Designed miniproteins, single chains, continued (5). Designs and how they scored, part 5

Each design is a single chain, and the fold is of that chain. pLDDT is the mean over its residues in the fold that is shown.

## One batch from the design tools (miniprotein)

Design m16152
Fold by ESMFold2-Fast:
Structure m16152 (fold): chain A 100 residues (1-100)
Amino acid sequence: SDQKIKKNKFTAISDAVSRLVDVFKDGNIKSRQQYDDVKNKDISDPMSTKIRTSDSTLKNLLSDDVYNKVIDIIINGSKNNDYDGGFKKSVEIGKKEIDK
């Protein structure tokens, strides 16, 4: 059913955002350029692997505009040491796209 599909997509977004927030916190990532550098620099790094997995999930489920908003929200949360706020706002934006 459409409701089950939406629930599964919401869970995938929530899990992807959660992994990114953890990586931003652990890696002290504060900018889009730093995010892209970590994502592309070392294929064997567990942090880079988590970024690539979450990035792929978000790009597959969200439009380019919403994907970029989600990444910007996580970056802004990291800059302000508000990881919980960044998580909640990112998931809300993702859910709004799925609820269309």
Scores: mean pLDDT 82

Design m16153
Fold by ESMFold2-Fast:
Structure m16153 (fold): chain A 94 residues (1-94)
Amino acid sequence: SENFNKGLEYFKKKDYEKAVEYFEKGIKEEPSARAYTALGLAYLKLEDYEKAAEYFEKALELEPNNKFAQRKLGEAYEKLGEYEKAKEYYEKAE
């Protein structure tokens, strides 16, 4: 997706708000675990931990054994103060 690739370019430039915009456009055209994970990462950088968790969960709906998405979901829950949930996902990622 051209929109997904533009999202990656903005993410690399640390323009996380534009990265979110383009990843959302890419997901509307072609949803994928990779695209949901990228959107979750952009929200983590923006410190929107609730949205980060939401999109990592969507990635895991498509790829339940994605260790990277499990670790990042754990990180988002830890930032939200949900330590029991964070621990669960960190253990799944091992």
Scores: mean pLDDT 91

Design m16154
Fold by ESMFold2-Fast:
Structure m16154 (fold): chain A 99 residues (1-99)
Amino acid sequence: KAEEYIKKGEEAIKNGDYDTAIEYYLKAAELYEKKGDYKKAAQAYLNVGKIRLKRGDDGGALGYYAQALRLMGKEEEAKKLVDAKDLEGARKKAEELAK
């Protein structure tokens, strides 16, 4: 189930296996979206964005933070943050909405 994938993603991060962690969080996000749990799906995408950021992929991180914002109904705000390349603003907004 989606929660099991979240747990597996956390375990992969502890082992330094960031690619496996991303795969599990993306599977969790897909399952939450299918159930209409957009907030939990956004939290999973936020976790992917954080991993991309830790690996130095600012563009990938911004993309996943924007996806989390779009799932929470903030499509216009997500577009503005992406157009401005405002990584920190996108992260803060996504974290706030996913609480």
Scores: mean pLDDT 86

Design m16155
Fold by ESMFold2-Fast:
Structure m16155 (fold): chain A 70 residues (1-70)
Amino acid sequence: DPEARIAQIRERLLSQSEDEEERKTAERVLELLERGDYDGALLVSALYEQDKLGVRNEAYEELREEVANL
């Protein structure tokens, strides 16, 4: 059930968001997932990870696997 899996991704990403920009990125990723734009969601997450050069973002490490299982 993609809807239930996206709801679990929503809870996880929003709970792990430590600042406003991370929360804003999570909400954008979730909006794309909810409308079925999985490629767009992964692109947004990858660009955010790249923008955080030198900082490990564990919240987005699992996203590719989660999206692959939708």
Scores: mean pLDDT 77

Design m16156
Fold by ESMFold2-Fast:
Structure m16156 (fold): chain A 60 residues (1-60)
Amino acid sequence: DELREQLEEALKRGKEGDEEAIREALRLAFELIDEGVPEAAERLEEVIRIAKELDLKKAE
């Protein structure tokens, strides 16, 4: 459960605008997919959505 806890923490920070936390969340989501965690694909989708929003904000 260490990876899942780290992913949730990174997602929380990413939602607050931390770009490095989004990178960490992406890495953790891929690791969870490799380990066969059922909800990992849904978590990856959430990370991608947040990353897209942050990328748009950088255009400001």
Scores: mean pLDDT 75

Design m16157
Fold by ESMFold2-Fast:
Structure m16157 (fold): chain A 95 residues (1-95)
Amino acid sequence: SEAIKHLEEAIKHLEKAKEAIEKKDYKSALEHIKKAGEHLGKAAHADPSISELVEKALEHLNLAMIAIEEGDTKKALEHIDKAIEYAKEALEKLK
């Protein structure tokens, strides 16, 4: 399934973004967040039944980027964790 592959890639990028945020490597974190968002969008395009969960994940990615801009590492990590939760929920819905 294309949607499953894109969700798995999105989750991998979000885990890498989390590691980068913990190291305060915000440039790498933002690159991984952008790649995760691209894969989340492609997953929803491949299977529109997950669109609401993908939209919630993308909202948390936007909030994580704002937290990074503000230097709030704790809030950035909380929002990445929420995006991972919604992406995993979408993945379980398709299994």
Scores: mean pLDDT 91

Design m16158
Fold by ESMFold2-Fast:
Structure m16158 (fold): chain A 65 residues (1-65)
Amino acid sequence: DAREAVLEAARALKAGEISALEAGRRLVERGITPKEAAEAALALAEAGEIDERTALAVAVGAVMA
């Protein structure tokens, strides 16, 4: 599930455990495309589960991975 994977990566990123690029790499390694990662991150931010800055960082990381 792309939403669950993005939420896990976003939480690790916000905690300072991984970089945005590392978050993106984890998602791509799980078969999640940059587009799917960005869509899931935006949906999570709109739902209030992650902040907009974290969502943007995950989306950029996925594109750069």
Scores: mean pLDDT 84

Design m16159
Fold by ESMFold2-Fast:
Structure m16159 (fold): chain A 62 residues (1-62)
Amino acid sequence: MEAVVTMKKKPAVDLTTGKIYPPGTTVRVSDVKLREDGLITATSADGGRLVASEEGVEVTPL
C-alpha cells in the first residue's frame, strides 16, 4: 500500500542512509506499519527504511 507521510512536529529518519526528513516535509512511502511502541516504519521511494513517531506525523493512504 502506498501512502504519503507528512512530518508535522518531529522529523522522520531513513535508517538505511541516515537521511533526515525535517518537520514540514512530505515523503511518498510504501509498506507503512504502526508499531506497538508508537513508531511508524515505511519504505521510501528509493527503498530506504523510514522511522517516525506517529504523534509527530500524518499518514495519508494513496
Scores: mean pLDDT 78

Design m16160
Fold by ESMFold2-Fast:
Structure m16160 (fold): chain A 80 residues (1-80)
Amino acid sequence: SSEALKALNAGNKLKDQGKYADALEVYKLAKQLDPSLEIANALVNLGNVLEQKGKYDLALEAYKEALKIDPNNAEALNKL
């Protein structure tokens, strides 16, 4: 939906600004609006960035949220 795409874009902007916790919450909103593979991929990408920054608890949450959309996502499963 257009609202989900707007939320996805807002989450991406927050991620780019280093506002990772806020990005995660906005991606969760996007997921509730439209649980698409595009949003699952955004959550996996956020998890990867968080892991690189040493924010392991937030990274794990991002991967778990992605798995709620795509439970067989190999990349997210390998990070649990």
Scores: mean pLDDT 88

Design m16161
Fold by ESMFold2-Fast:
Structure m16161 (fold): chain A 90 residues (1-90)
Amino acid sequence: HMEEGARKKADELIEELVKEGYITPEEAQIIRERDRDGALALFKKWIEEGIPEEKLNKLIRVLAYRDMGLFFEVSWLLLEKERKKKEEEA
């Protein structure tokens, strides 16, 4: 029942992000299916496209409810992007 509660919270956030236009229904489906490789590829794409931090933070919050391991992997990708950005600015 607790796992179902976390899934419902994730689904609510996903639907909010789709309604706000942050992600497509197709991208939402990949996240819902717990396709780790597909979700990781989507987050890598979104990070490379330079989406706004506010949108990205909402998307990462969905992962916190579904897969903490993937949450940490995506957070590491963001840190690497910031490191590269600082190297280019320095």
Scores: mean pLDDT 70

Design m16162
Fold by ESMFold2-Fast:
Structure m16162 (fold): chain A 72 residues (1-72)
Amino acid sequence: EEDAKFSRAVSEAAKLLIDAGYPRDVAAAAVQYLVSKFGKDPEAILKGAKELIEKLPKDATPEQVKEFIDSL
């Protein structure tokens, strides 16, 4: 609602993941896992998405994505 920065970070993270070659479903799951892990922290969400892009292959499973985010 009144958290435009959080909403924008969520949208930007999803777009970054999709543009990096992750399937839409995996990108959506990754953003949800980041939100679950860090709450409404736009900086942590964007940082986590960037680290995921750098460290996981584009064919990473949702399970591998979840394990990576849980390890952050």
Scores: mean pLDDT 80

Design m16163
Fold by ESMFold2-Fast:
Structure m16163 (fold): chain A 59 residues (1-59)
Amino acid sequence: GPALGRRLLIHELGMSEADAERVVELARAGRFEEAAELIVRASGLSRDAAMSAVRFLAE
């Protein structure tokens, strides 16, 4: 769920709480490319890894 996804972004990817919240909002809205872009920008993950994280959040 969204609360678990937010915590994983913070604890596994080291994202700020505000950035993690925004990623979850974008993923819930179906804006997966924008969510992945924010993960890349905030965490330094590759785009492919960021898209995998977004798909996990969208469950």
Scores: mean pLDDT 80

Design m16164
Fold by ESMFold2-Fast:
Structure m16164 (fold): chain A 73 residues (1-73)
Amino acid sequence: MELASEEEKVQFLIDAAIGYYALYLITGNEEYKKKAEEFVKKAADMLGLSPEQTKELIEEVKKRAEELVKQQR
């Protein structure tokens, strides 16, 4: 079996964050928002991002989640 690279693990965490944030936007359940932020934090830590860069990543995840929800209409 092929083992996931660090880049693949980071992409998985970002995709999971987008998915959880999309669920938050659909349901209004803040637990999904917290999970999304936790996945972003893990991805940021793996990438060695600064707090400022981590905030930018959170904003990108939110934007991508909004686009995902919009496409489901």
Scores: mean pLDDT 80

Design m16165
Fold by ESMFold2-Fast:
Structure m16165 (fold): chain A 97 residues (1-97)
Amino acid sequence: MTKKDKITALAVAGALLVASLFVPGSDKEQALEAVRGIAEELRKMAEELGNKEGVDHAQKAIDLAKEALERGEVTEEQAQAIRDHLLKAGDAIAKAA
């Protein structure tokens, strides 16, 4: 597995975890914490590559996940924004790797 493949897999896994937030019976807090962890890993990889776009998108995903955790609720709009930022971070970082 290449570094590029790993970055893409992390971003896709994060996006799928965000989708799971609206599945009945899902542990939303656990899913949001996992999403935050993935976003933090993507930010670290972006920083190591000097990829400003990847850092900015990963940070926005982190901030939105933290806000959802603090409120104990996630809106559909907020979840879509988290997913979008994770995928954009992954794409930007993968292009730099």
Scores: mean pLDDT 81

Design m16166
Fold by ESMFold2-Fast:
Structure m16166 (fold): chain A 55 residues (1-55)
Amino acid sequence: TLELLVKDAVEKLSSLSEELLKEVAKDMGLDEETIEAILNKDFEKAVKLLLEQMK
């Protein structure tokens, strides 16, 4: 499901360095709030924000 794919993506992004995460997120068009949620390991918030942006 889309939700499982987003959760997997968030886990992979959280394993990146802060610098690489910011570069990848910028290329994907993610907002700063989503990036900060991933950096803070607030996965519930990050997944919710990503799902909202995909609408």
Scores: mean pLDDT 73

Design m16167
Fold by ESMFold2-Fast:
Structure m16167 (fold): chain A 60 residues (1-60)
Amino acid sequence: SPIEELEKELDEKLEEVRKEMKERLAKAKTEEEKLKISLEAFIQVADLLGEYLEQLKAAK
């Protein structure tokens, strides 16, 4: 179904954000850099969830 496809796309995008965050955190040398990376990842997740919500509204 269209909804199942949207869920799969969301899961794949969330996994990409997690992987990128993990790699960036491993290279970060300061607490400030780590906090910035974590905040940027959180914002990306929020944006992806917002997009998913709008797609669900369109698919009703």
Scores: mean pLDDT 85

Design m16168
Fold by ESMFold2-Fast:
Structure m16168 (fold): chain A 104 residues (1-104)
Amino acid sequence: TEEILQKLRELYQALLEGDVEKAKKLFDELLEEWKSGKSTNPALARALAVAVALILRYGNQELLDYVLERLNTTLEELQALTDFLETVEKLNLDDLEDLLKWIS
């Protein structure tokens, strides 16, 4: 769990700094770990959901296009996920510590 939380902290920082290549790498590391099926940690699925929502909120068009292609999804589906996290789960995407608490 701590490694997953650390990757999200690094992703958030990369997004704020505009480091697109680092953001892509961290997103891919989380996605590959989830796809491997090796993790029984439910925090990984929550971390991916948060990573996607953070990229939609803070990422540039290049990073967003990359994530849409990697997930084979639409902007509308990512917006629906972000809306669910904010309205149903009551997450504040501007508060990293609240996001990390929800994941852990």
Scores: mean pLDDT 81

Design m16169
Fold by ESMFold2-Fast:
Structure m16169 (fold): chain A 77 residues (1-77)
Amino acid sequence: GEALSRALEGDRSAIPGLVELLRTSPDPRLRALAAIALASFGPEAREVALEALRQATSDPDPEVRAAARRALGILES
């Protein structure tokens, strides 16, 4: 998606789109990638991503849960 493409380029304008993908994408692989990408932005993503990442720790997909826990560990450190 557009948000993932921009995130790969390090574009901070991708952050809201990554939060949206994490919350709403039917594809668990895209949700997991969104969590990882949010972590890569570091402090810039923290304020807007924390609640979405906390919700994702309860995601039905185990890879999404693992990615969200890892992302939270990075952003809350």
Scores: mean pLDDT 79

Design m16170
Fold by ESMFold2-Fast:
Structure m16170 (fold): chain A 72 residues (1-72)
Amino acid sequence: SVLEIVSLSLRAIGLVVEAELDIRNKTASPEELEKKIKEIEELVKKLESLGVNTKDLKEQIKKLKEEVKKLK
């Protein structure tokens, strides 16, 4: 449903913003950031199963993964 797509999209965007803020403020470990990225990836899979274009979310996930690698 449209409502489910909106809800999942807002949750995924919220987690991306939280991860970016945690990286900027140095308030999370690499392990905590990796767990958050996995949650975003699961939400992306659900959105894809509903026929949603997730290209922008996948690009943001790639960026987050590269930033986390630099913290190790």
Scores: mean pLDDT 86

Design m16171
Fold by ESMFold2-Fast:
Structure m16171 (fold): chain A 56 residues (1-56)
Amino acid sequence: DVEELIKQLSDPSPEVRREAALALGEIGDPRAREALIKAGGDPDEQVRRAALEALL
């Protein structure tokens, strides 16, 4: 569910945020675009990479 994955982008665990960003990138749903742009500024480098890749 895209809505649940968007919520997981705000999870306290960087592993959960990274998995959510990768899953949202695979789905390609435009509802996630704003949340993924925000995740591109995440303190965790792996989360930032996954989010930016998801926007391509």
Scores: mean pLDDT 84

Design m16172
Fold by ESMFold2-Fast:
Structure m16172 (fold): chain A 60 residues (1-60)
Amino acid sequence: AGAAIAKVGVIDPTSAEGKLRLGEALAAAGRDEAARRWYQEAIALGGAAVTARAQARLAA
């Protein structure tokens, strides 16, 4: 982590939040297999809020 990464770090495919957002977008497009992969990656990187949200998406 850095002291000045606010803008770039918010929506990044390599971050947990970015992976979750990509999964949600893919699920909305009907790409459930790809969406599931991104939810799993988001959980693996982890943060309590991201993990809970990704798990809810996987269960739905």
Scores: mean pLDDT 70

Design m16173
Fold by ESMFold2-Fast:
Structure m16173 (fold): chain A 61 residues (1-61)
Amino acid sequence: MEEKLRELLRKLLKKKFEENKPNIPEEEQENLIEDLVNALMERLKELNALESALEEVEKLL
């Protein structure tokens, strides 16, 4: 579950970066995505919301 949610969050964030075309280098975008995924995963664990988040992210992709 956790690895699958991380992969889906990376896909969602990559999609959002592609849609918004930020003036940020690709390598920096990848680092920001990884940092955001890690921060969000920690928050979701604290809230016991990993399963709910997985369902919501799957709907958004």
Scores: mean pLDDT 78

Design m16174
Fold by ESMFold2-Fast:
Structure m16174 (fold): chain A 62 residues (1-62)
Amino acid sequence: SEVEIVNKVAQHLKALRENADDPEARERLERIQKFLQEVDKMTLEQAVEALRKYLEEIEKER
């Protein structure tokens, strides 16, 4: 569901924020923040698809 996708993204952001001592984590946070700003301008269908692909990328890199 879209709610679960949003919750997973929020959990990922929280994890990155907890590692903010790392400069690379800060850069990733800025990139994700910019990505979320772009997603906010999309239609719901496009936003859900973009977030789904983002989560798949995170899970693959695990």
Scores: mean pLDDT 73

Design m16175
Fold by ESMFold2-Fast:
Structure m16175 (fold): chain A 86 residues (1-86)
Amino acid sequence: MSKREKLLELAEELAEKLRKSSDPELQKLGAALEELIEQFRASTDEASQKDLIESIVGMARLVAKKDPSFKELAEEIEELAEEILK
């Protein structure tokens, strides 16, 4: 599996967990993350994909700050993104 595919898999897992949350704010963040994932899949150029990865990382960080139970998943997303963006 490529690092980009693994990052998408983790981002989808995060979005799914957020959508199942009882917190309406986390549900909204999950919907926004789902939109970023779909934009990434539709993107064909490397620059747009890198911008979308940075947006996904920013979303994961915001989620982890609101709910520390997502910290480990957010950290995995950040680590993969760092490897892709170097």
Scores: mean pLDDT 84

Design m16176
Fold by ESMFold2-Fast:
Structure m16176 (fold): chain A 65 residues (1-65)
Amino acid sequence: SEDERSALLRSPVSEEQLERARRAIEEQVRYLVETGRATPEEAEELRERALRTVEANHRDALELL
């Protein structure tokens, strides 16, 4: 259910939330490379930076609890 999924995504301990964020980053990086808006190297740096950000935010949210 969408409501159940939404409730899980609000939980800072939700692995599904983190996995969805990682998938979104992967899709964005692939899109940038395929459209020529970024080189593979630039896309990798962007991916690493974005991944660090979502992991840090998830960790901070967990700490805040």
Scores: mean pLDDT 70

Design m16177
Fold by ESMFold2-Fast:
Structure m16177 (fold): chain A 100 residues (1-100)
Amino acid sequence: SVTLSGKLPIPASLVKEVSWWRQRPGEPRELVASISKDGSTTTYAPEVAGRATISWDAEKNTAYLTLSDLQPSDTAVYYTQATDVSGKVYWGPGTLLTVE
């Protein structure tokens, strides 16, 4: 398994929702997982359901994505995204994950 970490693009105090997205080679950017500010609601894409866990740490202003049972199809650039309380969307920097 692997755990990806990414700084949120906005301060934790302004966060409404946090998500992880990925862009596989030759494909559009797609949602992997999301979590509400209080952690009461999480969603996972069907391709990662049962093998992914999303979490975030407000004190560290950081989002985490843990992927188990890694597959070559998980090779992608992974992005954090945050939605603020006004509904504006912000993107964090990309992180390349390579699976062979």
Scores: mean pLDDT 88

Design m16178
Fold by ESMFold2-Fast:
Structure m16178 (fold): chain A 77 residues (1-77)
Amino acid sequence: SEELKKLLEEARRALEEGERLIKEGRRLLEEGKVLEGVGLVLRGIGLKTEAALLARKALELDPENEEAREILERAKK
């Protein structure tokens, strides 16, 4: 369905952005840029939480959806 497709697209974008921000934030922390690094990690965690919620909604529409399960698993790490 179109609804399922949009949920998966939004969940994947939130997940990938969240992972990117956490990786960048960790790099900044290693460089001693504590405030910037913490800010990016927190934003990334928020985006991963959003991805998990969107993936759960996708699983409500299609309980066997492998992409949604993958997104949810990655979002919980």
Scores: mean pLDDT 90

Design m16179
Fold by ESMFold2-Fast:
Structure m16179 (fold): chain A 65 residues (1-65)
Amino acid sequence: SVSREVGRDLRVIGLAIEYGLDVVKIKDNEVTILYDPSSEKQKENAKKLKEELEKEGLKVTLVEK
């Protein structure tokens, strides 16, 4: 349902904010996350967030700034 999808999307956005990352797009079960490749912390956090979301059945694409 739309309500369940909105709740999921808000949680994904919240997690990305906690990791200091930007969400570019959420469509169906696919999430696109933007990170700064010159930042070691953002590279590590992007990898961690990708692994966590993929465990939940989402497809995650990481894009460099």
Scores: mean pLDDT 80

Design m16180
Fold by ESMFold2-Fast:
Structure m16180 (fold): chain A 74 residues (1-74)
Amino acid sequence: MPIIPISKEEAEKILKAVEELIEKGKEAAKKGDLSLAASYLAAAGILVIEAELEGVDEEEVEKAREKLKEAMAE
């Protein structure tokens, strides 16, 4: 487990990137580009795992994971 906590700035960067990828994935799916949608959502999922490993706040990681799950269900 990471002993040194990630900075607030770096945590916000990762979470913002996750949100952006989820929104791009949703937009691609809405336009019928399922391959592009899958690529964006997969990238968002990888970043969520990286955020967890980097020691981003557990509650924020869970919120991001829930948003990703919602996007994948649409």
Scores: mean pLDDT 77

Design m16181
Fold by ESMFold2-Fast:
Structure m16181 (fold): chain A 57 residues (1-57)
Amino acid sequence: SKEELNFLAATLEAIRLLRADPSLSVDEVADILTQKLGVPRELARAAAEYARELLEK
């Protein structure tokens, strides 16, 4: 679905952002994702949280 593709794209961009600047908060990443990808902020925040979890492994 388009929602699944949007979540995947947001998660991949969130991983890229957090690897470039690990000091970014989830909210800061979500704001960048909403600006850059035009996705809903709630989806962007969920993607940012998921990306952080993946990087904490």
Scores: mean pLDDT 85

Design m16183
Fold by ESMFold2-Fast:
Structure m16183 (fold): chain A 67 residues (1-67)
Amino acid sequence: AEEYVKKAEEYEEEGRRAFAAGDREAAIEHYKKALVHLGNALQLKPDDEELKAKLAEAAANLGAARA
């Protein structure tokens, strides 16, 4: 379970760096990967409020990168 969260955090960080650099395409790809891993983690711990918050944040960042 923790492995999915760790990978998601790595992708979120890469996405944030890409977005800050103006590379929206790279940011979108990294945030998509983060969401996949957070979704997998949430399937294992569906009532984990911290995972839900992380997934919501990654989804919001993806939306911003697409805008």
Scores: mean pLDDT 79

Design m16184
Fold by ESMFold2-Fast:
Structure m16184 (fold): chain A 122 residues (1-122)
Amino acid sequence: DKDKVLTESLQRDNAIRDQRIAQLLTQIPAAQAEVQRGLEAEKELLEIADQLDEGADPQEAQKKAEEILIRLGMKEDDAKYYANAIVTHHKAGLDPSLSARTLAELARMLGLNNAAEIIRQA
């Protein structure tokens, strides 16, 4: 169906993103640990999106996402903004998977500046 096609398309785009990140990391190995932390943050946020798909309360999901982002080192105001964006994105019927641009922004907000630059170029 259309939703499955969109999900499969985003999974392919993420695979291309991850391949480009891996290629760039061969040039800047020191950023590897920061990229790994950014990808782990994405994974925790995708788990919140899965809970929303299963009918979790949007307000409770937003609070959980905010708590995760703050725990990972994001500033409180940035965490609130990003957590709200996740819930809004889900309400719009969009896949919660992060594009390279969105993942780079997440990394930058987490203070992972080397990872953010590499992901942005991917």
Scores: mean pLDDT 74

Design m16185
Fold by ESMFold2-Fast:
Structure m16185 (fold): chain A 83 residues (1-83)
Amino acid sequence: MMERFKAEVEVETLIVFAEIYVVLAKKYLEEGNYEKAKEAAEKAKELAEEAIRLAKEKGLPEELIKRAEEVKKEAEELLKKAE
């Protein structure tokens, strides 16, 4: 129980930070700061990938995996725009 709870909190935290970096990357793109937009999008992708990995390893709900995959997809789209 406690190990699963810790894993859920960790994965949710990774997803939240990934979502924050997606928002930050979008803001930097709007400002024309492509370098910072790339850095933020790369961080979002890394965090989302780690969340997917942990969620799958710990058998966490598919909803968390789907949310992390959606964030990863957004981060990849932002990386292409910042290119």
Scores: mean pLDDT 85

Design m16186
Fold by ESMFold2-Fast:
Structure m16186 (fold): chain A 98 residues (1-98)
Amino acid sequence: MEKFLEEMKQALKKIKELGAPKELIEIAEEMYKLAEEATEVKDTLEAIGILIRIMGLGLDMIELARKSGNKELEEEAEKLYESAIKVAMEALRNSVPG
């Protein structure tokens, strides 16, 4: 998990450096927060809930990045999303039914 959280921090920093729209930055920051919450969750249903929320935010973030026409921003948004999914899936694998 720690490696993927670090990859997310790097992607988020790059997204901000590329001058992304505030809405995209807000979605990216919320996704990072959800990934951090996933590392603390032990219950399987809570882990599934976080995964679903990350998936929804990721789709919105990637769509905004695509509409920007900035290919580098799109690539960094996709990297952030992929790392967030890896954190959430690892949390789910480590979870127990509550």
Scores: mean pLDDT 87

Design m16187
Fold by ESMFold2-Fast:
Structure m16187 (fold): chain A 67 residues (1-67)
Amino acid sequence: SLSKEELTERARKALEAARNAQSRAEALSAYHEAQIVLEEAKKVGDEEAAELAREAIETARKNISKF
């Protein structure tokens, strides 16, 4: 299991990756990472990581549609 601190950091990195994606492949990578973090955050009850991961998923989806 990941600690809440590690999950929150992974969620932030996924969100930044989603925001900074320069290609469809990068946006898809951020999307997949954010989904993994969201599922783990739900299992451990980390609301902060879950919120950041959901934002990363939405950001990645929007960026995928731009490529």
Scores: mean pLDDT 85

Design m16188
Fold by ESMFold2-Fast:
Structure m16188 (fold): chain A 59 residues (1-59)
Amino acid sequence: MQEKAKKIAEAGKAAAEGDLEKAKELLMSLGFSEERAEEYTKRMSEDPDLAEMELYFEL
């Protein structure tokens, strides 16, 4: 359970740093489809705090 939160935080940090590929890979490892992972990666690069909260509610 704590591992999911860590991966979400790492994905958010990677996206904020411009490492979109790493963020997408982390989200896919959490069970998101490639398309969904790309969408969330884009949102995290724009507003990491908001996107991280949304991911926590949506899984």
Scores: mean pLDDT 72

